# Designed miniproteins, single chains, part 88

Each design is a single chain, and the fold is of that chain. pLDDT is the mean over its residues in the fold that is shown.

## One batch from the design tools (miniprotein)

Design m3250
Fold by ESMFold2-Fast:
Structure m3250 (fold): chain A 59 residues (1-59)
Amino acid sequence: SRKEKLLSRIEELLKDPRLTPEQKKRLEELKELLKQSDDEELLDWIEKQIERIEKELKE
């Protein structure tokens, strides 16, 4: 499901040793939010937040 794919992306990002404490906290909060909701608008927002963190790690 979309939710499982987003959860997998968060888990992979959490393994990155370059993560700052702020980025780790943001990812953990997104993971908890993802577990609590099936709202498509919220899932879209979570995906955008994941993409933002992925972009930050490329810089």
Scores: mean pLDDT 82

Design m3251
Fold by ESMFold2-Fast:
Structure m3251 (fold): chain A 56 residues (1-56)
Amino acid sequence: TEELIKRAEEILKSPEATDVEKELAKKALEDLKNNENIEVAKTTIDFLEDRIKEKK
């Protein structure tokens, strides 16, 4: 899950991410740090990364 944490942190640092997308990434990061909802957090991170890639 350390890789997922790093990926969530990258979304939070991304200038392409909206405030809503950053809130979702923050939620996923908190879930990963608490060892909760890992599957949901992974899905959220994958979704947000795809969204940001489209904006590039």
Scores: mean pLDDT 78

Design m3252
Fold by ESMFold2-Fast:
Structure m3252 (fold): chain A 96 residues (1-96)
Amino acid sequence: MREKDIKAMKEVLRKKGYSDEEIELLLESYEFGYRHGGDQEAIEKYIEELSKKNSPELVNEMKLALEEGAALRLMEEAIDKLIERIEEEKEKEEEE
């Protein structure tokens, strides 16, 4: 994720009343979801560790951020598969 995109997200979260510490935890959870969204064991261990150090309310918000990160990864994978299919179809039309 680009630093400009991180800065923009931090500004939005600050406007919604989140502290800088909470913003960092939410962004870390989002990045973790993006990187490990398919690994349920890694996600469960991560959430358990967060639950030991943070309030239940903040942990629930971090879970939502993680799910959004995982959703972005799945969307990018779906777009890549769509592009691959379009390119394969185009090659077949050009090689007829």
Scores: mean pLDDT 76

Design m3253
Fold by ESMFold2-Fast:
Structure m3253 (fold): chain A 69 residues (1-69)
Amino acid sequence: MSDEEIIAEIERLVREAKELVKQGRYEEALRLLEKAMELAKQIPDRTVREVALKELEEFIEEVRELMEE
């Protein structure tokens, strides 16, 4: 899978996760974000990979915070 294909799939999963968060479906959103994290680990460019992982970790933390409230 090319870097562009991996990034496109991550973006798709993030969009679906945002929709699920708006619906209060946090567990399903976290499952999609976990899949996106596994894809991000496969990005060959180290800089792009680090940025993607950081953004996904921040979103996962936000979703977990919502689940605590």
Scores: mean pLDDT 83

Design m3254
Fold by ESMFold2-Fast:
Structure m3254 (fold): chain A 60 residues (1-60)
Amino acid sequence: MSPVEKARKLIEENKDKSIDELEKALEDLVNSLGKLSDEEQLELLKLYQEAKEELEKKKE
């Protein structure tokens, strides 16, 4: 599974959990993904930002 696919699944599995849990899981993933292409990095950033935004809205 590609790094981007792993990120999508991780976000999907954690989108209904707490922001803290999602952030921790994504931090672990990002630490291992420092060698991604520019395109993969952009896609990961978009997924991360969208997931955080959705969780922040739900938390309120």
Scores: mean pLDDT 70

Design m3255
Fold by ESMFold2-Fast:
Structure m3255 (fold): chain A 97 residues (1-97)
Amino acid sequence: SMLSERFIEILERALDAVMKALGDPKLSLEQKIELAVIAIHLSTLIVTTKKHEPTKEDIELAKKAVERALKIMEEANADPEIIEELREAAKELEELL
């Protein structure tokens, strides 16, 4: 569906941003572990959405994960380009709700 395609596009961009953030030396080991867990959650949602139509709860979980990643990166004063990509992804996920 159009919803599934749009949701996957947003998740893939968010996942790419989180994966880039894992290389940022400003992040603590604890912050990197939390981002790695978020990457696993986003990856799981992508795989699930390719097989099944996303639920409202799936979109809400994705938004929560992206917003948590954004907060971690803002607290670390990490790469502003990655922060902006995550901010845009969170807004686009809100538009699907």
Scores: mean pLDDT 89

Design m3256
Fold by ESMFold2-Fast:
Structure m3256 (fold): chain A 89 residues (1-89)
Amino acid sequence: MYDKELLLEAIGLVLRAIGLVFEAELALKNKDKELAEKVIKESEELIRRARELIERARKLGDEDAVRLAERALKLAEEAIKLAKEALKL
C-alpha cells in the first residue's frame, strides 16, 4: 500500500537522526555533557518512534518505510554511543 504520510514520517526520522549524530559528535568534541544528555534523551524518543513506525510499515507492506525507519534507528543508536562517550570525559 502506498502511504505518503508514513514515508514522510520515516524520512523525517532519518533526517532528525542525522542531526542527533552531528550533535553527539559536537558534544564529544567540546566535552559538552549537557548536550550529550539532550542527545541521549532525544535519541531514545526517536528509537521508540522508529520501532512503532517499523511495526506499522510491516503491517502495510511498505518496505521503503521499514528500510528508512531501520536506518533512523541505527543512526539514533550511534548518536547514543557517541553521547555516552562524551559523558565519560
Scores: mean pLDDT 85

Design m3257
Fold by ESMFold2-Fast:
Structure m3257 (fold): chain A 60 residues (1-60)
Amino acid sequence: GDIEKGLELARKAGEAYRAGDNGKAAELLRQASKYFERAGDLAAARVAEAEADRIESLGP
């Protein structure tokens, strides 16, 4: 379902972040946020967006 897709995208974002790909990590978190919104989990969606904003602030 949408929550499982959001969690998978968030997991991939974590992998990208650990690999040093901040741009990919932020984009995957933005995608995860959209799936969390579709699932009705607005708290998870906001957390994913805030994490994407934080990672983008670090630069590429």
Scores: mean pLDDT 88

Design m3258
Fold by ESMFold2-Fast:
Formats: sequence, C-alpha cells, structure tokens
Structure m3258 (fold): chain A 87 residues (1-87)
Amino acid sequence: PELSVEELRRVLEEALAELSKRLSPADVAIVRRLFDLALRLADPSQPPPSEEEIAAVHAAMAQLTPEQRRLVGEIVARVYERKLREL
C-alpha cells in the first residue's frame, strides 16, 4: 500500500528531525527544500513545480557532499520502510 500525502509528510518530518542531529542547520535547510519539492510532486491538488524551482533545489543539493547526500537517502529509506511496516 502507498502512503498518503499526509503520511509521506510525517515520514519526511521524522527524517528531517533525525538529519538535524547529524547535519549543520544550513545543510538541514537544503534538505528541507528537497522534501518540500517531493511533497509538492506527491500532491495531485498542487500545481507541478516549475523547471526553475527544480533547478534551484538541484543547485542547493550540489552544495552537500556525496557522503551527506547518501546519508539523506539512507535515513529517508529507513523511516519510510519503518512507516510502511506500521500500516
């Protein structure tokens, strides 16, 4: 079963809270922008993000190291899998 937009939001908020313990506030702000973009893409009631918005998020993510980007992916996957098992 797929998560609802509300459940996805909770997953991303939990992942961001875990990341805030391991990343600087500036790096957490970059990840928050990525998660906001992901929520907009998951919500069919919202207009799709513009190419400029997507490009800005990609440019911000390029400021993170490859290790930090892997950490973000690992934590999101872990929280998502945990929430799917609770359903």
Scores: mean pLDDT 81

Design m3259
Fold by ESMFold2-Fast:
Structure m3259 (fold): chain A 84 residues (1-84)
Amino acid sequence: MMEVAERAAEELEKLKTVQELRDALERAKRAAGLSDAEVDELMNADAAALEERFKATDDPARVEAIVAAHAYALAKKKEEAEKA
């Protein structure tokens, strides 16, 4: 599972725009079968909450969705900070 998370993070590092990160999140969300509410919860989770979710799941698709949601949330916060 750590290898899946590392690979997902490396692929997300190659994405330069918030739109590309959003598209990656939508794909991971569909593969994991997550709802919009579940994705919003993951996007607002801190590092400790994300580690607990990694420990609670053995599904690679869910691990990829958690990583994608976190990356998109960070990019969105950065964009909002640049506008403020």
Scores: mean pLDDT 73

Design m3260
Fold by ESMFold2-Fast:
Structure m3260 (fold): chain A 58 residues (1-58)
Amino acid sequence: MSKEEAAKRAEGAAEAARALGRPEAAQRNDFYAKLAKEAKTDEEAEKYMKLAGEAVGA
């Protein structure tokens, strides 16, 4: 998965967290989206995207 795609998915997870009334999870997912954009590899970006997904579920 590309860094841009991973970042967009993390941003989507942040928006989902906001819709669910979980502002702390939304803030963390915004942070993970930023880390995914700054990642040097697609693999590293994907790891941050997965962390964003887990934060929504918590």
Scores: mean pLDDT 76

Design m3261
Fold by ESMFold2-Fast:
Structure m3261 (fold): chain A 60 residues (1-60)
Amino acid sequence: KYIKEGKELYKQKKYEEAIKKYEEAIKENPDDKEAWANLALAYEKAGKYDEAIEYAQKAK
């Protein structure tokens, strides 16, 4: 389950790897607001603020 794997990587501060897992979750289910919210948070932690804002809007 990609969201669970992404959250484990995020806890380990492996933000780029967490991003990849959340992107796979979105590829399987583009309407998954939790995946978009977690993707936005991971991009924020990676210092990619423009992408974080864009993906946070997708989580609405």
Scores: mean pLDDT 83

Design m3262
Fold by ESMFold2-Fast:
Structure m3262 (fold): chain A 76 residues (1-76)
Amino acid sequence: DMELALEGERARRARDYASAAEHYEKTDPNNPEALTQLGITYERLGDRDKAIEYYKKALSLDPNNERAKKNLKKLE
């Protein structure tokens, strides 16, 4: 209840990040840069599991993706 109230403002920002994630996922599901953006977006949403999943997928398509590699290392 008290935590729900504190998360109220986060939910407003999360809506914008969730929208961005859905956009990248639909537009470019197999693009390493789009997958890296999805990872960043889910990290901002607080969903570490999905962030890690998308960073790993980006690296599986492009092992030289520096942003995905740095952000994944930060979460590990």
Scores: mean pLDDT 71

Design m3263
Fold by ESMFold2-Fast:
Structure m3263 (fold): chain A 66 residues (1-66)
Amino acid sequence: EAEELARRLRELGELYLKIGEESDSEGLRRLGERFLELARLAHEDLEEARRRYEALLEELARLLAA
């Protein structure tokens, strides 16, 4: 469901942008922006959006480890 995925990605993007700003983390701001781009992509190419979402989760795991 593209609409639900887009909504969730937008919520995550806004959340990580806010956390990145609050914690002064460029990595988290970048992740937030990428989630927002994926929210847009979900309406045009759902499979590609899912694939990139999985890649972003891996980047988030690396940021949390750093």
Scores: mean pLDDT 78

Design m3264
Fold by ESMFold2-Fast:
Structure m3264 (fold): chain A 67 residues (1-67)
Amino acid sequence: AAPLAVGKAAAVRAANRLHEEGIDIASMEVRVDGDDITVTVTPVDPSQQERAQKIADEALAEERAAA
């Protein structure tokens, strides 16, 4: 799959998981630089930043494995 498509799929997966965990999202950004894909999450509650980013990182790893 194209890197941007993988990143977008990961963002959707991360958003669904964040919702299930009760984490409100302020923003989510997908960046692609060649083969490098980054999904960055900013939660409304800063205390949830590490957990929110971990969920996004896990979602991206799963989409990369599926591609």
Scores: mean pLDDT 82

Design m3265
Fold by ESMFold2-Fast:
Structure m3265 (fold): chain A 56 residues (1-56)
Amino acid sequence: MEEEKRKRMLEVGRKALEELEKAQRDYFTDPSPEARERYREVVKKINEELLKAAEE
């Protein structure tokens, strides 16, 4: 429906997925409390990016 907004969200989502996948791999290879904290940090940042893209 909102072509511009949709394109923006897809762009942000694509980049966010790349970063999330890297963080997931890091967590699975080193599932320590510190790695879990790093993973949560990345997830939080990604959620904020997606929210910003969607919130207009």
Scores: mean pLDDT 74

Design m3266
Fold by ESMFold2-Fast:
Structure m3266 (fold): chain A 63 residues (1-63)
Amino acid sequence: MERIEKENKEIAEQVKKWAEELLPTASPDARPLIEKAKELAEQGNGFAAEITLAVAVALDRSA
């Protein structure tokens, strides 16, 4: 098993958990990006999900 595949799965699980915790308190502007990050994580795309969630969190905190 390739190491990058394992890391991608672990990141996807973590992003899904964090997205679920953030959604109830997220701003309207950040919510679509958090939902997109959760969707990417559910597809197993952990790295893309992590980057998307980071952008969403930065946007939420900037508002």
Scores: mean pLDDT 77

Design m3267
Fold by ESMFold2-Fast:
Structure m3267 (fold): chain A 64 residues (1-64)
Amino acid sequence: DLEELARRAAEGDPEAVAEATRRAFEAMAQGDSKTAARLARAVREGMARSEEARRAAEETFQEL
């Protein structure tokens, strides 16, 4: 669920960061700014914790 995904992403889990990045983009496209902001914040925190998480977010964003 969203809370578990955000928690794992914020902790620097690369797979969770990739999924959170994709879902944040989808939420923004659908007008769900609250969900998009929450997931984007978790992705940002995860990227700060590990290089693998940062790379996962960047690669996922580039493929969107």
Scores: mean pLDDT 83

Design m3268
Fold by ESMFold2-Fast:
Structure m3268 (fold): chain A 68 residues (1-68)
Amino acid sequence: MDEEQLELFRKAIEIMRKEGASEEDLKLLEEALRKLEEGDYVGAGELLGKLSEETLNKFLDILAELAG
């Protein structure tokens, strides 16, 4: 994942924080970002899979909005 994609992920996490996502879900998102920065896409996917369905869907919606 390039730096531009990582920056979108970071911005989406900050939006989730401002919108009141749980500390547990935010920690999972931050650890997933770390895994992506390390090139561990499988580990990142496993962490994202631990998010609540509502949080995951909201996060993906924010990423889609930020990407275009």
Scores: mean pLDDT 82

Design m3270
Fold by ESMFold2-Fast:
Structure m3270 (fold): chain A 95 residues (1-95)
Amino acid sequence: KLEELIEKVEKETEEIIAKYKKQGDEEAAEVVEKIKELIIKGLETGDEEYFKKALELLLEYRVSKDKPPEEEVERARKKIPEIAEEAAKAIREFF
């Protein structure tokens, strides 16, 4: 059920946000909050652009924090559209 999936995403992301806020990591909390909003919009609409934006934001945050090799970043970035399209298809097909 789509409604149950949305509630699960909200609950899990809110727990992560609360954890980061307690640790004083407001930047991480803000990033997770934006990702939460985008994922919920993607689930509500079935629009791959929301999932794509969420994954791009996650990758950007990981790059800024961990500074992984450029080749790994490019490989991940190339996969984002495919993952977003599959997620949107699953939502449209089953919900």
Scores: mean pLDDT 80

Design m3271
Fold by ESMFold2-Fast:
Structure m3271 (fold): chain A 60 residues (1-60)
Amino acid sequence: SNLKKKAEELIKKAREYDEKGDLDKVSQYYTEAARYYDQAGDEVNSALALIRAAIAKIDK
């Protein structure tokens, strides 16, 4: 679905910012990706994205 594609694009953006050390943007992009996965009914990938967002926030 278009929602899953949007989530995957946001995960790619999160990874780019992680490489640059911008943990605030990593958390923001993973959180937004999780919302799109949830709306697409992909609860597993939504949960995994939220875990990644939480890790980025803690590692500041």
Scores: mean pLDDT 86

Design m3272
Fold by ESMFold2-Fast:
Structure m3272 (fold): chain A 65 residues (1-65)
Amino acid sequence: MLKEAVEIAKLLNVSVETVLAAMSLLSGQMSEESLEKIARLYGVSMETIKEVAKRIKELLEKLKK
């Protein structure tokens, strides 16, 4: 998980914390209220986390055969 988050962070040019928050959102383990609290804690906007989540989803879709 952490190693994968670091590689995605490099690819998308964002922080590892942003990628971890985006991955948690995509896994369905996080509500929008919890996401807002984490966004504030890491100093990133909810829009940035949602955009990174969208990009991760698109990347995973392209990697599926």
Scores: mean pLDDT 74

Design m3273
Fold by ESMFold2-Fast:
Structure m3273 (fold): chain A 76 residues (1-76)
Amino acid sequence: LEETIKLLEEAKKALEAGDYEKALKLLEEAYKKAKVPEAKHYILTAISMIELRTASKEEILSVIDTAIEILKEALK
């Protein structure tokens, strides 16, 4: 769980820096490691948004934040 959260936070930093390729790689790794189905859904949504170029950077970051929040709640 902690490892997955770290990967998502690093993906956010990559997106903020404009490095979409790095962000995709980090999101894909987070998706593979995530065990919470709801968090996996939001991670996959973020991946799709980047691949299809259908969303703003802020929208993608918001989706990643939702996945992080779900995982943080699962740790409690």
Scores: mean pLDDT 82

Design m3274
Fold by ESMFold2-Fast:
Structure m3274 (fold): chain A 74 residues (1-74)
Amino acid sequence: SEAEKLEAEGEEYLKQRKPEEAAEKYIEAGKLYEKQGKNKKAADMYRKAGFLYHGLGKEELAKKYFEKANKLLE
């Protein structure tokens, strides 16, 4: 699926040491998983993006995606 392709692109950016691009791909994948009703997969994608933004010092973005992930699992 397109979501799985975006997730794989995120993993590839991590291997290339490009965490910001990786986070963007995980967010795109998360949005597609949400549209499909795959809330657990979407939450996983947003959590991965949140950890990457935390590592980059982008704490407000990290908080945003952690909160988005948590709401999907409620």
Scores: mean pLDDT 89

Design m3275
Fold by ESMFold2-Fast:
Structure m3275 (fold): chain A 81 residues (1-81)
Amino acid sequence: SAEEKRLEEAIEQLERDTEETIRLARESEDKEKAIELLERAVERLRGLAELAEKAGNFELAEAARKAAERLEEVIREIREE
């Protein structure tokens, strides 16, 4: 269905954007700026998850939460370097 295709495309785009954000952060020579970039991305993803859940889009909400958790793990790794 058109709804299922839009959901799949949205999740795929979210996954691509998440991996690109990680790449940019890891390539950054400024550790503090990298962490700020990742923290802002986490806040946006948590907000997306809440909005998606309120809209009844639980698959998108779960994808956004997983992306946020992955970015939080990357933040921890960078802070411990």
Scores: mean pLDDT 86

Design m3276
Fold by ESMFold2-Fast:
Structure m3276 (fold): chain A 88 residues (1-88)
Amino acid sequence: MTLEEIQEELKKAGLGNVKVYETEDALVAVIRDGYGSGEDYLKLKELIPKIEEKTGKPVRVAVVWGGPSFLGLRYDAETEEEAIEKAA
């Protein structure tokens, strides 16, 4: 599965605001605009196992709060440890 194919599947799911980056060991899915990011994260989380199965790479999620946010790049994760790792 290519990055373009992943982006197309995300767009079909209403996640056109999510951009995926390929790294050496992982795929990083970046949710742009923190407004509504919680709903987008839940939708993305449902798709992650399918993407991981087809690519053989783990998918990490980060949230970019580009608006009036205090920190700019934010993280959104189920565990505190994972969120800290993604934010670093």
Scores: mean pLDDT 65

Design m3277
Fold by ESMFold2-Fast:
Structure m3277 (fold): chain A 66 residues (1-66)
Amino acid sequence: QPVEDARRAAATLSPDEAARHYIAAAKTLYEQGKKDVALELLDYALSLNPSPEIRQEIEELKKKVE
């Protein structure tokens, strides 16, 4: 199933690894002046329910971007 294959690819990343990926992308977008998109990616990373340490990093970065 195409959906199953896509889910499997996504499932190879832990919530923390996926969240770190979105944090890195958000930092790049912020450096490019794309604050709104950076904030959207940070909110999405929070929705992945990462560890408390990653959550704190996202919240601090979100505060800085705003």
Scores: mean pLDDT 73

Design m3278
Fold by ESMFold2-Fast:
Structure m3278 (fold): chain A 87 residues (1-87)
Amino acid sequence: ALTKWSKEEQEEIRKLLEEARKRLEELAEEAVARGMDERRAVALLTGAMIRIVGAALEAKSLEEFRKAVEEVVKETRELLERAVAEA
């Protein structure tokens, strides 16, 4: 749970979650603008955010959480690029 973190760590996690959401929304909007189906883009964005929230609950350190966020963003970008190429 987020309550296992210090106040400073909780604020950092909140900021990282908001930054990740904005990054993923930008990637999804770009993919849709390039011809990707909007419903599929929203589904991928939603799945990515669920994974990031799960990482925030399970991660043992802020470093582990940051690495999980970067991995999810990278994988989501690759899935969006594949979907655009297939459109």
Scores: mean pLDDT 83

Design m3279
Fold by ESMFold2-Fast:
Structure m3279 (fold): chain A 80 residues (1-80)
Amino acid sequence: MTEEGEKLEKQGKEYEKQGNYLEAAKKYQQSGDAYFKAGEYEKAKESYLKSARLAHKAGDYKLTAQSGGNLGEVLDKLRE
C-alpha cells in the first residue's frame, strides 16, 4: 500500500518548506523506495527525481547519484 510513500512524501515537503534540503531529499528517496516496493513506478520516479534535485541543491552528490540510479531502475520497470 502507498500510505507509507505518501507519508514520507509529506515529510519531504515539510523539510523542503523549512529549507532543509538534505532531510527533504532523504525523505523523498525513502518515499520513492516505498512506492517502488508497492509497484507504483510513476510515483517512485517523481519522488526519486525530487530527491536527486534537492540532494544536488544540498551539495550531497552521493545521494544525487543514488537517486539517479534509482530513477534508472524505475525507468527499466516502466518499459516492461
Scores: mean pLDDT 85

Design m3280
Fold by ESMFold2-Fast:
Structure m3280 (fold): chain A 61 residues (1-61)
Amino acid sequence: MVEELARRVAEEAERIALEAGVDEDSARAIGTQMGQAVRRGVPPEAALEAARTSSRFLAEQ
């Protein structure tokens, strides 16, 4: 159950990063980190908010 949720959060976080203009390698890294955070007990909503914040900073560089 948590593995499926982590996978969905990772996929959504990567999509958020790509939509924000982050490069593919960095977007994949954001996705992976957010998926791992969910596996460690971080709520999905908090992980997705972190993905949006990271994507904004990376896209501005």
Scores: mean pLDDT 82

Design m3281
Fold by ESMFold2-Fast:
Structure m3281 (fold): chain A 72 residues (1-72)
Amino acid sequence: MTIDREELEQEVAVALARMAAAVARRAVERGRMSPEEAAAFLEELARKLEEKGHLEAAELLREEARRLREEG
């Protein structure tokens, strides 16, 4: 049983995406960022992750960005 480097990279990307989403939401809650600014940040991060093939992580960030805009 060995974790493939690519599998580990995908898991790390998803974990980092979840952390970025949580940090962005907390920044909005604390008035440090507008929902629009937080959504734009997450969308840019999603674009970079998609370019690297981390599609699941990118989709997670886009969904969070969409939710922030709808709730703002």
Scores: mean pLDDT 80

Design m3282
Fold by ESMFold2-Fast:
Structure m3282 (fold): chain A 65 residues (1-65)
Amino acid sequence: DAEVEAMARAIANHYGIPEELVPDLAARLKAARDASANEGEVGPAIGQAVRDFLAEHGIPAPRAA
């Protein structure tokens, strides 16, 4: 859980996701990871979960700083 929360916090900082949404993001990432059969599936699943979460909350994709 701590690993997923740290990942969610890092993603939230990168994409400008409000702190209030971090627990929900963490839950989505945890579900994506737990549903993955192999390590190779985890990355794509997390990427898809992030894209879906951003779309659901109307958060735009980040730009390079």
Scores: mean pLDDT 73

Design m3283
Fold by ESMFold2-Fast:
Structure m3283 (fold): chain A 98 residues (1-98)
Amino acid sequence: VSEEELDKEVELALHTIRAVVALRGAAKSTDKEEAIKDLEEAIYHLQRAVDLAREIGDEKTAELLERQLSIAQKALEYFKNGDLEKGKELAEEALRLR
C-alpha cells in the first residue's frame, strides 16, 4: 500500500463519517429546510466516498456507498415534496446499511 493509497483510505473514512453525521441530522430534524441541507451534505460526502472507494479498488464498499447514496437522493426528493415522514424513513434506511 502506497502513502497515496493510505491518504485516499483516510479521506474515504472521513467522507463516510461526515455522510453518516449528516444523515443522522436529517433523520432527527423537525425542520424541512435543515433536513434538506443535511441530506445535500450527506449526498456530497457519499458521492466523494464512492469515487474514492472505486479509486482504491474497494468495489464492495463502493457498491454499499452507492446504495446509501441512492436512498439519500430519494429521501431528499421526499423532503422537497413535503413528505417528512417518508423522507426520515429513507434517511434511517440509508443509515441501517452499515
Scores: mean pLDDT 86

Design m3284
Fold by ESMFold2-Fast:
Structure m3284 (fold): chain A 97 residues (1-97)
Amino acid sequence: MTIEEVFAQEAPSALQGIRDLAEDLKKLLEEVKENGLTPEQRREIDVKTIALMLLAALSGNPELVEEAHRLAKAVDEGNFDEAIEEAQRIIELAKQA
């Protein structure tokens, strides 16, 4: 089995993983916006953001990579409104791929 064959088999799972992570992140960011940020939520957001960036890179879709980086920047800057918008864009892009 070649790397290309492994990637071709796992690409649909990567897109599903991107959608699931982006939907989870959007929900967490909306909860943080309403109720405030806990250390546990910050860790979960950071871990899921890193996982999303890695899956976006694995997908080979440059638009998903760009939006994942924008989401990570918004999270790092504490701009949760922008982070929610970027998560929604990632969900829509992953559905179109």
Scores: mean pLDDT 78

Design m3285
Fold by ESMFold2-Fast:
Structure m3285 (fold): chain A 52 residues (1-52)
Amino acid sequence: HMEELREEIKKFNEEIEKLADVDPERAAQLASEFYRKLVERRKKIGEELRKK
């Protein structure tokens, strides 16, 4: 589970860096949205782990 999240973060960072070169405002917006979704996803994983 954690390894999969790390891979997603790496791929997203690469996309954001490319976007930042052409549209930094859009890149910042997507980064904020992705981080918020990542936090929610981690909360759900924590809930599942508590239940086994």
Scores: mean pLDDT 74

Design m3287
Fold by ESMFold2-Fast:
Structure m3287 (fold): chain A 76 residues (1-76)
Amino acid sequence: MRPVTGAMLGHGIGLALELLERGEKEGLSEEEVIREVARRLEEEFGLSPEQAEELARLAYAFAKGILELDREVAAR
């Protein structure tokens, strides 16, 4: 069986991007975004709390990297 971890991470990145956009308007902290992503990953994929939190932190880091890259590309 191929590991589904990559698909789960991709879904988490999408959630983190959505919540970061909402958080800019609502003043959500980094920890609040990570917690909400982790909760949704637990509900969607049945992950343990530890796995969901680790995956949510990775997804948040990737989402921040994507937003930073978009700013650099726009500056070129």
Scores: mean pLDDT 75

